# Designs tried in a protein design run: designed miniproteins, single chains, continued (6). Part 2

Each design is a single chain, and the fold is of that chain. pLDDT is the mean over its residues in the fold that is shown.

## One batch from the design tools (miniprotein)

Design m20039
Fold by ESMFold2-Fast:
Structure m20039 (fold): chain A 61 residues (1-61)
Amino acid sequence: SEKELGDEVARLIKQGKIEEARKLLEEYFGQKVVDIILDSERNQLHVTLEDGTIRTFDISP
């Protein structure tokens, strides 16, 4: 599920595995990821794609 993906990506980011997190997102979206922002206060992950689109995931605390 999309939530499971978001939770896994957030876990990788917290472990400093940014490259692995980026690759997982790129495989899911089928396009290049330009930026990843973890909003821990709102439990959200914001992903900016190469076309400028921002996709938001709801993640676990």
Scores: mean pLDDT 86

Design m20040
Fold by ESMFold2-Fast:
Structure m20040 (fold): chain A 58 residues (1-58)
Amino acid sequence: MAEEAGLRGQRAATEAAARGGTEAGAKYGHDVALAMKQGDAEAAREAYERALEAARAA
């Protein structure tokens, strides 16, 4: 679960950044990817949800 959640969050963040393309969406997507690389997967999961919402709105 934790590992799959991390992978899912990373993919969602990447897609949100690419699809959102908006200032808010791109920012959140980039922040999520960075947080996950730093080992903050738990925090990244929250940020990725925000990125997903931004991408969905865009």
Scores: mean pLDDT 61

Design m20041
Fold by ESMFold2-Fast:
Structure m20041 (fold): chain A 61 residues (1-61)
Amino acid sequence: SEEFEKLLEEDPDSALAWTGLGAELHREGRYDEAIEAYEKALKLKPDFEAAKKALAAVKAS
C-alpha cells in the first residue's frame, strides 16, 4: 500500500501504480476500494491487461 501510494504522489497518471494499489487493497479485503483503484488504472490505460485480470478476480471474490 505505502509503496504504491508514494508512486501515485509522484505520478498520479500511472496505471501501474493504481493497479498495484488495487492489488494491495484486494489482499486486505477492501474490495470496493480495490475495484475503484483498478477502474482508475483502466481509465488511464484501457488495454492494461494486469488491471483487467485483477479487476475480474476481485469481482469474482
Scores: mean pLDDT 77

Design m20042
Fold by ESMFold2-Fast:
Structure m20042 (fold): chain A 68 residues (1-68)
Amino acid sequence: SAEEEALKRRQLELAKGLLEKMALAQGAEEVKVEEIDLETLRVTYVKDGKEYEEVVRLEDVPTFVFPK
């Protein structure tokens, strides 16, 4: 339903902000978080001169840990 999609989009917005803050807290620079679909996010970031890409499912965001 439209209400379910609106709730998912709100959850994605919050998850996007959380992933960005988590990446920055781990020393990442040039962080970009993109919505792939209503349940999947892509995080691209630079750390120590290297570019990384992680694909995170919405359900996994609260327990997601960036690689060291």
Scores: mean pLDDT 80

Design m20043
Fold by ESMFold2-Fast:
Structure m20043 (fold): chain A 69 residues (1-69)
Amino acid sequence: GKRKEAEELIRRGKEILEEGKEKLKKAKTLEEVTEAIGDILRGIGLLTEAALLAEKLGDEELKEKALKG
């Protein structure tokens, strides 16, 4: 169902966002910084999609979970 889809988007979004944050902390070049920011933005995008889906489902707790990225 759509709830499970939103939960999967939260999981993937958090994983990508955390990976991007770690890459940013370790970045030594402008290229590494831009790659890390790209991952962070992709993660935020997935979490935003999950939050919108949760809102459509009327699931306030799931929406909060997505927003806490």
Scores: mean pLDDT 86

Design m20044
Fold by ESMFold2-Fast:
Structure m20044 (fold): chain A 82 residues (1-82)
Amino acid sequence: SALEEALEKAVKLLREVVGASEEQVKAVVDAIEGVKEKKLTVEEANEKIGKAVNETLQKNATADQGNEASAAILNALDEASK
């Protein structure tokens, strides 16, 4: 599905480019799945994701890498909201 493809891309960037921990990756996936299941709003999920990964993005990623990872996460949130 489009959501599965978007999640796979976001997870790959978080693991391979950003160096996010498995706990951080799980928090992002759980938040996006929460939107798909109508348990979280997009706003609530975005807040949870930011708390999980924003410091790691800022520390480990270039501006371009951080923008690409953020775009992939936002695309997965958009697909989950459909």
Scores: mean pLDDT 85

Design m20045
Fold by ESMFold2-Fast:
Structure m20045 (fold): chain A 105 residues (1-105)
Amino acid sequence: KEEEIKKKIEKLKKEFRKDLIDLFSKLLGVPKGAVAKLSKQQMLDKLQAKTDAQAAAAKAAGAAAGKPALGQLQADIIRGLFLIVVGVINVMEKNVEKKIKKLEE
């Protein structure tokens, strides 16, 4: 029975890892195999770098077009979407932790 609980915990951890790989593969536009080699922090760092580059490009494009307020709004939206992704990942992680705690009970 304790071995069954350990297997269920490992399955939950493996499923969470697969969900992270799928999510970051889509968000970063890279193959799942490339993302599978990264830690959660490395995935977040790459997404942050991509988001910062996209936000800077949007701001620069708006300025070049004589519409700096529109470029700033687009940059703010891009940064806001990154914060939403971080929030979703935190909720997913807490849900996995809650399921693990229930199994260890």
Scores: mean pLDDT 82

Design m20046
Fold by ESMFold2-Fast:
Structure m20046 (fold): chain A 101 residues (1-101)
Amino acid sequence: PVVMSLEDALEKAAKSVGLLAALGRGLITQDEALEMLSLSDEELLKRLEELSPEAAWAYKYAKKVIKDNNNLEEIQEIQLDLAAAARDGASKEELEKIANK
């Protein structure tokens, strides 16, 4: 197994939020989601925008949370809330409210 940096872990968590939004909507399979975790930020965002604007926004907000917060536990809590909401089909407006807490 490869040793992963904290920054890499938070980045993968953000990707997971966007992928869970697509997976929860039945737009991709679990296997496709796992393969898409290896995509660059730019490639993943493009693929999510092609699948669902809401999935793309879930990913963008999860990344914004990393930038806007310096407390790791707070980042993780907000990303988990975003993941749950995104999976349940939350709107862009609901995702934005969660990210800006």
Scores: mean pLDDT 80

Design m20047
Fold by ESMFold2-Fast:
Formats: structure tokens, C-alpha cells, sequence
Structure m20047 (fold): chain A 55 residues (1-55)
């Protein structure tokens, strides 16, 4: 995941990369996509997309 996040940071803004990292950390803590969305201030669909990009 770290190598893919580095590759994404070259293509995406720092803000988007930070949100992807935040979503991955919260997911590792066992939070649902809805809870991650609440913590990051984004939609559940955006959280799902970010987690998918990090796969």
C-alpha cells in the first residue's frame, strides 16, 4: 500500500493523498466506511473510491 500511495502522490494533490492515508488508518482501526466519511468530512462513496485506489 505504501508504494501505491507514493505513486498516487505524484499524480494527485497532497490533500487527496492525506485523505487516502486517513481512510486507510481508520479502516485498519476497524471503522466502517460511514464512520471514516464522518471523520474525514467526505461522502461514503469518496471513501470507497479512496480505499479502492489504495488497493
Amino acid sequence: IEAKVKELSKTLSKETVLRIKGALVLRSLGLSQRQIAQHLGISVATVSRYLRLAE
Scores: mean pLDDT 73

Design m20048
Fold by ESMFold2-Fast:
Structure m20048 (fold): chain A 61 residues (1-61)
Amino acid sequence: ELEELLREEMELSARLVGAAVHYVTAKREGDEKKAEEYKKKVEELQKRVDELARRREELLA
């Protein structure tokens, strides 16, 4: 259970980094629509990472 949550947290963190790279690339290319899409993706992934972190702490308590 804890190991499964940790694995999901790490996987989502990796996806978050990937989305952030795409966001920066889109901004450099001047693609405002693409940048906005990846910005939303980054925000959504960050929210999910935060939720998993809270669940992990709840299990450790």
Scores: mean pLDDT 81

Design m20050
Fold by ESMFold2-Fast:
Structure m20050 (fold): chain A 55 residues (1-55)
Amino acid sequence: SAAELRELSARIVALLEEINARTAGKSQAEAQAIVRASPLLPELEALERRLEELR
């Protein structure tokens, strides 16, 4: 549904904003290490898969 797609999009945006907040002012190497160690990346991937299922 359009409402469910909108909600999933909002959650994806919120996760990307959190990743950006955690990596702001960091070097590229530090930012990559934070992203790789973070549970946010697999959560983002799960939301993207759910979004694909709703198509």
Scores: mean pLDDT 78

Design m20051
Fold by ESMFold2-Fast:
Structure m20051 (fold): chain A 66 residues (1-66)
Amino acid sequence: ASKEEAEEYYAKGEEYEEKGEYLKAAEEYEKAAKIYKELGDLEKAREAYLKATEAVAKALSDIVFP
């Protein structure tokens, strides 16, 4: 995987998050984080994981506390 692929997944995560599709956003952010981690870009990997975690929390809130 490439940095360009990681950036595309991160952008897709942001796009889904804007649409309120939090589970899809989390999935895309997690894909970006995994690629950044494999490339050794630990700062971007951390940022993407935090975004994924936040998206999961928002999705879970909609399910548990609708």
Scores: mean pLDDT 80

Design m20052
Fold by ESMFold2-Fast:
Structure m20052 (fold): chain A 81 residues (1-81)
Amino acid sequence: VKLSDEQLLHLMRSLFEREAEDVIEEVKKGKKVDIEAVREKMINSATRYAREVYGASDELVEEIRREAERFAEEAKKEIEE
């Protein structure tokens, strides 16, 4: 049974949340993290998976990209505060 678009989006959101939490934790431990590199990696990895493995529509890929950008932006704000 193929994952629904909603199920894939939920899975991707969970992945982005974990990556954001990991980045914040690493910065709190005194590690230097390039948040823009993390954002780029997060977007590229998720959109490639959605297109190439899942076969997602362009609309769903754009939703996934927007969610990745949102989580990365939230992590950046947390780090900068």
Scores: mean pLDDT 80

Design m20053
Fold by ESMFold2-Fast:
Structure m20053 (fold): chain A 87 residues (1-87)
Amino acid sequence: MSIEELLREIEELIERLAEALAAGDLEEAARLAEELREKLGELGERLEKADEETKKKAEERLEELAKRLGEAVKENEEAFRALSAAY
C-alpha cells in the first residue's frame, strides 16, 4: 500500500469514527480507533523508507487529519470521554 492510499484509509477511518461517536456507538468507535492506530503504525513504517519530500507532504496531510479528528472529538466530547473510560 502506498503512503497516499494509507492517508486515504486514515481519513476514511476518522470520518467513520466521527459518525460512530455522534451516534453514541462506543463499541464501533473503539474498534475504529484501534484500526486507526494500526493504520497510523503502517504509515510510520512506510514513512521511514520514504524520501524527505514525501515525508514532509505526509506530515502536512497528517496535521490536517489530526485537526479533523480533534474537531470530531470536540463535537462529541461526552461520547469520547465515555469511550476513554470504557476502553
Scores: mean pLDDT 79

Design m20054
Fold by ESMFold2-Fast:
Structure m20054 (fold): chain A 55 residues (1-55)
Amino acid sequence: VDEAWREMIRTFLDQGVSEEELRRVLLQIADSLGLSEEEKKKLLEMLEEEVAERK
């Protein structure tokens, strides 16, 4: 669910987790859940969007 992933990303960024560390964490969670390569790419795009919004 896109909204749940976005909320998770926002929460970690709000708590001061770096983009680099969060990217690693998200990919490892996605791998553990068996997400496709396309879904992983979408997660990284969501992360980039949230980071860009925060500037």
Scores: mean pLDDT 79

Design m20055
Fold by ESMFold2-Fast:
Parts: structure tokens; C-alpha cells; sequence
Structure m20055 (fold): chain A 60 residues (1-60)
């Protein structure tokens, strides 16, 4: 379901952001962003990829 995909995208994007060295607050926001993208109709895979890109840019 879209809700299950949104939850998975949130958890995975947050984990990626944490592994990239972002703060807990920044990682939460990255996860929320990915969740919102899925709820807006984006695939979980694409939302996670977008979140990963944002996390890597923010970690510079």
C-alpha cells in the first residue's frame, strides 16, 4: 500500500541520512521528505534516491 511504501521510504531515507553523518533532526527531515514524496505519488525507490542525494549534499 502507499502508506506502507511511505513508511519504508521514511525509515530507509532516515537511516541513509544517519549513516551519512547528519544530525538526528536533519535525518528526521530527510525521512519526512521521502515519506511525503511517496504520499504525493512518487515511488518509494525514487523517494529514497532523492533523500539519499539530499543527505549526501547536506553532509558536505
Amino acid sequence: SMEEDAKKAEEEARKIAEEAGLSEEQARKVGEGARNMVLAGMSAETAIAMGKQEALEAAK
Scores: mean pLDDT 84

Design m20056
Fold by ESMFold2-Fast:
Structure m20056 (fold): chain A 68 residues (1-68)
Amino acid sequence: MSMEEAIRKAEEEAREAIRQAEELFKKSVGDGELYLMEKSAEIAAEADKLGKEAREVVLRLASEAMAK
């Protein structure tokens, strides 16, 4: 099993997850999650600049946002 394949898939899924999280955050704006939305967008933009390291942070944030 190639790790490279998993990384590529994670990249694609991360981008889609961020987009979906954006819509979910908009729905929960009234609960003071506005700050989360702002941070999410900022981290997403920075992830594109930094690369691997920043991507890990984005994935963690997305996971927390989608917590059950």
Scores: mean pLDDT 62

Design m20057
Fold by ESMFold2-Fast:
Structure m20057 (fold): chain A 70 residues (1-70)
Amino acid sequence: SEIEELIKKAKKAIEEGNYEEAVEYLTKALELALKEKDLDAIDEIVLLSQQLNEEARKKLEEEVEKLEKE
């Protein structure tokens, strides 16, 4: 699925230290998971977000706040 592909890309970005790219992939995956009500995917995305650095986690939190409003 597109969600699984985005999660795999996020994992690779985190492994390579590309946290900005990881935030982009996690944000898109979360948007799709919320739309599809895929709770398992949301849980995995949240778990992966814990592997981000402080700056990237803050950026992801800002993106999540935007999704919550819609």
Scores: mean pLDDT 80

Design m20058
Fold by ESMFold2-Fast:
Structure m20058 (fold): chain A 70 residues (1-70)
Amino acid sequence: SLVDEVRALIAEHKLTPEQVVTLANAARQGLSAEEISRLTGVPKGRISALIRRAGSGEQLADAVVYAYGL
């Protein structure tokens, strides 16, 4: 599922709580994969793939919030 892919991303890249919040907020605001990559340190290709899988940045943001448990 998208949520499981987001959980794997958080664990693999060892994202801090602040980076996870930044990822969710940037995706919800419709920032590009390049901008989100710059802000979070996650590779651009991984973010592009997740946005495409989610259908939108807003849907990715929802999955991040759910995966993080906030």
Scores: mean pLDDT 86

Design m20059
Fold by ESMFold2-Fast:
Structure m20059 (fold): chain A 73 residues (1-73)
Amino acid sequence: MAEELREKLREAVQKAIDASNAGNVEQAEKYLKEAIELGRKLEEMGALTSEDANLIVAARLNLVGAQVEKELA
């Protein structure tokens, strides 16, 4: 189960980053929320790694960049 959640977390993070790079802030927010929820489930299981947490942070930073670009456009 933890491995399935971690795989979904990696997918959600990648989709959030891809959406951010495409300038799709709304889609990036959706995938970031999914990644955070998956991370929370891993944390509750005692299975969240520092690598998992760093992936969520990376997705969030990419979203912030996309939000700034949208405001400047």
Scores: mean pLDDT 84

Design m20060
Fold by ESMFold2-Fast:
Structure m20060 (fold): chain A 103 residues (1-103)
Amino acid sequence: RPLPETEAGKRFLKALHEAGRAFADGDYEKAVEILEKMAKELEGVDPVLAARAYLFLGSIYYEAGDKEKAIEYFKKAVEVARSAGTPEGRRLAEYAEAQIKAL
């Protein structure tokens, strides 16, 4: 799905790339740190991008075997995505809810 060509969208892509490299290297702590910082910065600016960052956090914890933290971050993604008040936010919240049900 194409990300917005905004300063926030560009920073999100850069953070996602850096977190992805850390995750691939098995450095889950660094990947989490990058995504948590980005998600918090974006909550008031672009809640849809913030929710996407929380979805990636949930996925990281799930792959690390921490289902409890995965569910926590997927729930946070639902909350933040719904706060956007947009059709995109609604679809993202539904996706996050589906991830919780699949766990």
Scores: mean pLDDT 82

Design m20061
Fold by ESMFold2-Fast:
Structure m20061 (fold): chain A 72 residues (1-72)
Amino acid sequence: AADPSLSPLEAAERLAEEALRAAAEGRLEEAARLYLAAARLVLGELVEKGEISEAEAEAALAELEARLAALV
């Protein structure tokens, strides 16, 4: 598991690194899942800072999910 003392952005970075490792090992479905988890953390942080709306974050996540589903 990721270090619980990490900030959301640091946790997202760790999840993205794990997703890249999973992809390199041929675990594409797991890589997509980890990458989506990282994206959720980044988008959540942007909403918390007021840089995007919750609706914009949900739309961005749905688009990313659709794109990843097309690749696996």
Scores: mean pLDDT 78

Design m20062
Fold by ESMFold2-Fast:
Structure m20062 (fold): chain A 90 residues (1-90)
Amino acid sequence: AKYPEVTLAKGESKEIDASSEKLLKITEGNAKLETVSGEVGFTKISPFKAYIVEDGKVYQVEAGKKKEVKSIPAGDYIVAGEGKVKVTVE
């Protein structure tokens, strides 16, 4: 599938509407994720990691467990869900 691409460098910020799947590229640093509306999933391509952003919080999902995290690392992500999220790279 051909995804619309969003690339964010250190110091950049963007709102993403996840109702259409997007490929998010975070080139360096760590990204803070803020819920604008709904629930948004982030799937890191390599190494595989799953994150969910909902209700103002970010969770890493591993082996059926949710662990709250403050940010996600640099990398390539498939972003999907029935919501909008603000991504800020630090």
Scores: mean pLDDT 84

Design m20063
Fold by ESMFold2-Fast:
Structure m20063 (fold): chain A 61 residues (1-61)
Amino acid sequence: MKAELAERAAKRARELLEQGVPEEDVLREVARWAYEESGGDPAVANAAARAAQKVIEEHKK
């Protein structure tokens, strides 16, 4: 996965959490966005979901 896409995924996750979007919906939205941005690569979607998960765990503290 390109570093730029991972950073964009993390930023999107932070913005959604700040808007009060539930964690489950944040993960789903970021994964879907990354899947579309990569032209349908599930490996990229999974990597973006992992980046979003780290942001969610940081937000809980």
Scores: mean pLDDT 78

Design m20064
Fold by ESMFold2-Fast:
Structure m20064 (fold): chain A 109 residues (1-109)
Amino acid sequence: AAAPPVLRIEARLGADGRLEDVKVTLETDRPPSEEAKKILEEMEKRVQEAARAGRDDLASAYLTLGIYRVFKLYAEEYGDERAKKAVEENQPLIDRVEARIAQHEAELA
C-alpha cells in the first residue's frame, strides 16, 4: 500500500499563552494539487483567526472540516476508492461540523 498522507500542524506559543503562528501542511508521496493547497491555506487562516479570538471550539471545527476536505480531494487525485468511501461514510460528521460553523458565524453577524 502507498504511504498514508500525513497532516502536519505547527504552532508557536507566545509568552501570553496565545498561538502566534499556525501552519498546516500535507505530506504525501505525491505533491498536493493547487486545490489542496488552497484548502490548506484557508484552513490555516480560519484556525489561526479563531484561535486568536479565543474560539477554540470554532478552531477545532474549521480544522476538522479542512482535514476531511483535503483527504477527499487527495483520494480523488489518487483515485483511491476506499479512501473516497471512508470520507463518504463520515459525511454525517462533516455535516455536523459545517452546521456548527454556520451557527457560530450567524451569531457573529
Scores: mean pLDDT 73

Design m20065
Fold by ESMFold2-Fast:
Structure m20065 (fold): chain A 73 residues (1-73)
Amino acid sequence: TKTITLYIPGAVTSEDFNLLDEIVRSLYPDAVVRRNEFFPELFDITVPEDVDVDKLLEEIRKKFPDARIVSVK
């Protein structure tokens, strides 16, 4: 597995989290999305190693156009 840290400016609500989780899990059902405890606009997405990060970001950007990758670990 790998963890993608994503920054989505202004995405601070439960509705924003639910929408992100729906997008990610529609593509990768076993993915885990977590909001950072200290920075509500940061999200950790845990996916299989073979996931195309750029394709996932493209799908997320359809609803969150300012989303950007901070790190992949």
Scores: mean pLDDT 88

Design m20066
Fold by ESMFold2-Fast:
Parts: C-alpha cells; structure tokens; sequence
Structure m20066 (fold): chain A 88 residues (1-88)
C-alpha cells in the first residue's frame, strides 16, 4: 500500500473514532492490519502507554455510550492483537 493512502486511512480512522463511527474505524484497521494500524490509531486517540485492559475499557465505554454492544467481539479481537503487540 502506498504511504500516502496509508496516512489518509489513518487520518480517517482518527476522525471516525472522534465522530463515534467505530464501525468505519474497525474497517480501516482490518484493511491496514491490526498490529501497525491499531498502534497508530491508539497513539492518535491518546491511548499511548495504556495497558490492554485500559484499552479494552476505553473501547467498551465507547460501544456502551453509542449502544453498539454488537461490536464487542471485534473489540475483544483488537484487544487480543494489542496484547500480542505489547508482549513483544
């Protein structure tokens, strides 16, 4: 993937999170790959230095706020990938 396209997708993911559009943010994460994109989005969203549990809690709070509990399985999957990344 070209760097310009990757950066634009990361900006879209950031905007989606700020707008509460986590379906779009999760689509972008899947397109770019969880590990690198998840860390980039986490840093942009102010999640740098968070534990996997804090990351889960923040995402769960967003899902609860917007009544999107149907997305919890995707959050659990993202948290597993984040835990793997932190363990490296």
Amino acid sequence: MERERQLELLREAHRAILAGDYERALEIMRELGFDATLMAVARIAGLEGMSAQEFRDRLYALLDRENRLDLRPFVDELVEEYEKLLAE
Scores: mean pLDDT 63

Design m20067
Fold by ESMFold2-Fast:
Structure m20067 (fold): chain A 65 residues (1-65)
Amino acid sequence: MVEELLEKAVEIANSIKDELTRGVALVVVGVAKAIASRAETEEEAIKAAEEAVEKVERIKKEELE
């Protein structure tokens, strides 16, 4: 589940056409991966992954506007 959420975030980030915006989205995913890998509980790891998906989706929506 966590890995699937992080992969979804990477896919959304890679779908962003603007290089700078894509870079920012990929940094967000990278930070979430670091948090998830250091999480002491599955709940913390899932939360980090879910927040990464939400942030990357917002970044992509801002590109479209």
Scores: mean pLDDT 79

Design m20068
Fold by ESMFold2-Fast:
Structure m20068 (fold): chain A 67 residues (1-67)
Amino acid sequence: MEEIKKELEELLKEAEELAKEGNSTARAAVHDIRELLEKIEKGEISEEEARKILENAKKAVETAKAE
């Protein structure tokens, strides 16, 4: 879980920067990453589920970076 949290924190920083520049895809990714981090903190999500959501968030950020 620590590895997933670390990657989410780094991904969140990139998504936040893109969202500040007006990227709507990045803004959505920020929301999803924050939701996932909150669920991890509360123990409401398994590592398997967290990893799947992380992969989806990574794709969203890559799409935002390509815009």
Scores: mean pLDDT 81

Design m20070
Fold by ESMFold2-Fast:
Structure m20070 (fold): chain A 60 residues (1-60)
Amino acid sequence: MEDSIGDPQQAADSLQRMADRLEKSGAPPEVVELYRQAAEAAGRGDGQEALELYRKARET
């Protein structure tokens, strides 16, 4: 278990799992797409954009 979000690969993997689970549950494609984009941003090391996209996904 990580006490920090310093690993962009782990953050991206976590967000991808979330997107996959939401897609399987029949969540709106808009929400799934936002999680996917957040995962991609996290994987690139852009934690700020990843967080913003994740927040939008939760609000949608």
Scores: mean pLDDT 76

Design m20071
Fold by ESMFold2-Fast:
Structure m20071 (fold): chain A 64 residues (1-64)
Amino acid sequence: MRKVLVIADSDEALALETGRAIARAHPLEVEVVPVVGSLEEAREVARELEEKTGRPVEIVDLNR
């Protein structure tokens, strides 16, 4: 199963563009979920995705 990648950035446009670029490069290996907000918000989304899907989830924090 594909790894889920959560992209966190307070800049919505940057989060979406980065997510789209990664998804386009690795469509069979990763599923990208952009989160507009802080690392803490991204961690909560990642936790819910892991519980819902059972897939490995990795967070990429673009705020830092």
Scores: mean pLDDT 74

Design m20072
Fold by ESMFold2-Fast:
Structure m20072 (fold): chain A 55 residues (1-55)
Amino acid sequence: GEAEELLEEARKALEEGDAEKAVELMTQSALLALEAGDRGLYEEAIRLAKEAQKL
């Protein structure tokens, strides 16, 4: 779904060294996952965003 696609794009941005873009995409993925009722994807996206911000 769209949330999963955004999370994949976020991982690519992080691999390219763009942590700010990765966090933005992870946040968008989390919001879409929440709207879709996908708690697992929401929690994963938030966890990844927090880890990216610590770098």
Scores: mean pLDDT 82

Design m20073
Fold by ESMFold2-Fast:
Structure m20073 (fold): chain A 70 residues (1-70)
Amino acid sequence: KIEELREEALKKLDLASQYLAEGNLGKAREYLEQARELAKQLDELGDTKSAAEIMARVDTLEAYLREQEA
């Protein structure tokens, strides 16, 4: 259900942030991709606000990840 997908996406974002802080860019990238996929599912189910908020956080963390790889 929508609540379960939202909770899962937030957990993926927390894990991505943790791995990014630890310098594990590979795992951070994997969890960001998982969060992005869950945000797409939320948007398809009509929770466009939560999907947009999750995607904004993914984009922010991806920007930091890209700077670390540069």
Scores: mean pLDDT 84

Design m20074
Fold by ESMFold2-Fast:
Parts: C-alpha cells; sequence; structure tokens
Structure m20074 (fold): chain A 59 residues (1-59)
C-alpha cells in the first residue's frame, strides 16, 4: 500500500539521517538526504516536512 511505501521510505530516511549525523554531517546535509529519499519514493510533501523538522531539531 501507499502507507507501507511511506513507512519504508521514512525508515530509510531515518537510517541514512542517523548515519550522516554520526559521521558529522550538518543539519542541512541530513535534511537534504531525508528530503531526497522521500521525494524519490514519491512523497515530496512528506520529504519537505521531515526536512523542516530536522532543521528545527539539529540546526
Amino acid sequence: SMEERLEEAKERAEREGVRLYLEGASAEQVADAARRILEEAGFPEEGERLAARILKSLG
């Protein structure tokens, strides 16, 4: 379902974000990666929302 695809994309974005954060990436780099992953999965609005939350939390 679309919900299952969104959950998978969010989990993938979270894994990549944690990896980047632990490697010392900037908030902007972490947010950009999350946005890209969700946009590639077909959820651009979700990607923008997640990126904004990351910037608020880490920036």
Scores: mean pLDDT 86

Design m20075
Fold by ESMFold2-Fast:
Structure m20075 (fold): chain A 60 residues (1-60)
Amino acid sequence: EEERERWREKGRESHLAHLRALGYTDDEIAEHLRLADEQPEVMEAFGRTIEEGEEIRKKL
């Protein structure tokens, strides 16, 4: 559903940013994204966790 798609996209974007911050190369990032596409539920979990964290921060 829309919620899962939003979480998946948010998780993917955050994962990409995190890998870049850690100094991974473009080739390594591409491989990680390929594996993430094979495990969309993992990206959904990341996105949901990020969204939950954002809600907590808004309350501060």
Scores: mean pLDDT 75

Design m20076
Fold by ESMFold2-Fast:
Structure m20076 (fold): chain A 70 residues (1-70)
Amino acid sequence: RLAELLERFEAERDALLAELAAALGEEAARRLVELYLEMMRAAVAGDEEKAAELRRELEELAREALAAKA
């Protein structure tokens, strides 16, 4: 369930952040991780509309970070 996934992700956040920072840079990695956590929290709260909006922002940020590296 989403709450269990969120707890697992939060516990592993530092490791994921380090891997993303190595690939994308620390600032982009931090923003992506924070957006993902906010999206998961919205989904757990049952706010499907907010979760969908945050998912789109996450996708846009990911594309922008990858483009900046090219």
Scores: mean pLDDT 74

Design m20077
Fold by ESMFold2-Fast:
Structure m20077 (fold): chain A 58 residues (1-58)
Amino acid sequence: SKEEVIEEAKKELIDKYKAEGEVPADFAFSVQKRLYEAGASPREIVETYLEAKKEAEK
């Protein structure tokens, strides 16, 4: 489902932030495409990215 793809993408983004301090542009672009193809809106994609960053900074 769209929700499952968003959750998995968020986990991957959190891992990248924790491991590298940032999400590489090519990786971010691939995640964005995957989310879009799963039916995520631009807003949901941006929110996923922001939530992942906040979670990694805890």
Scores: mean pLDDT 80

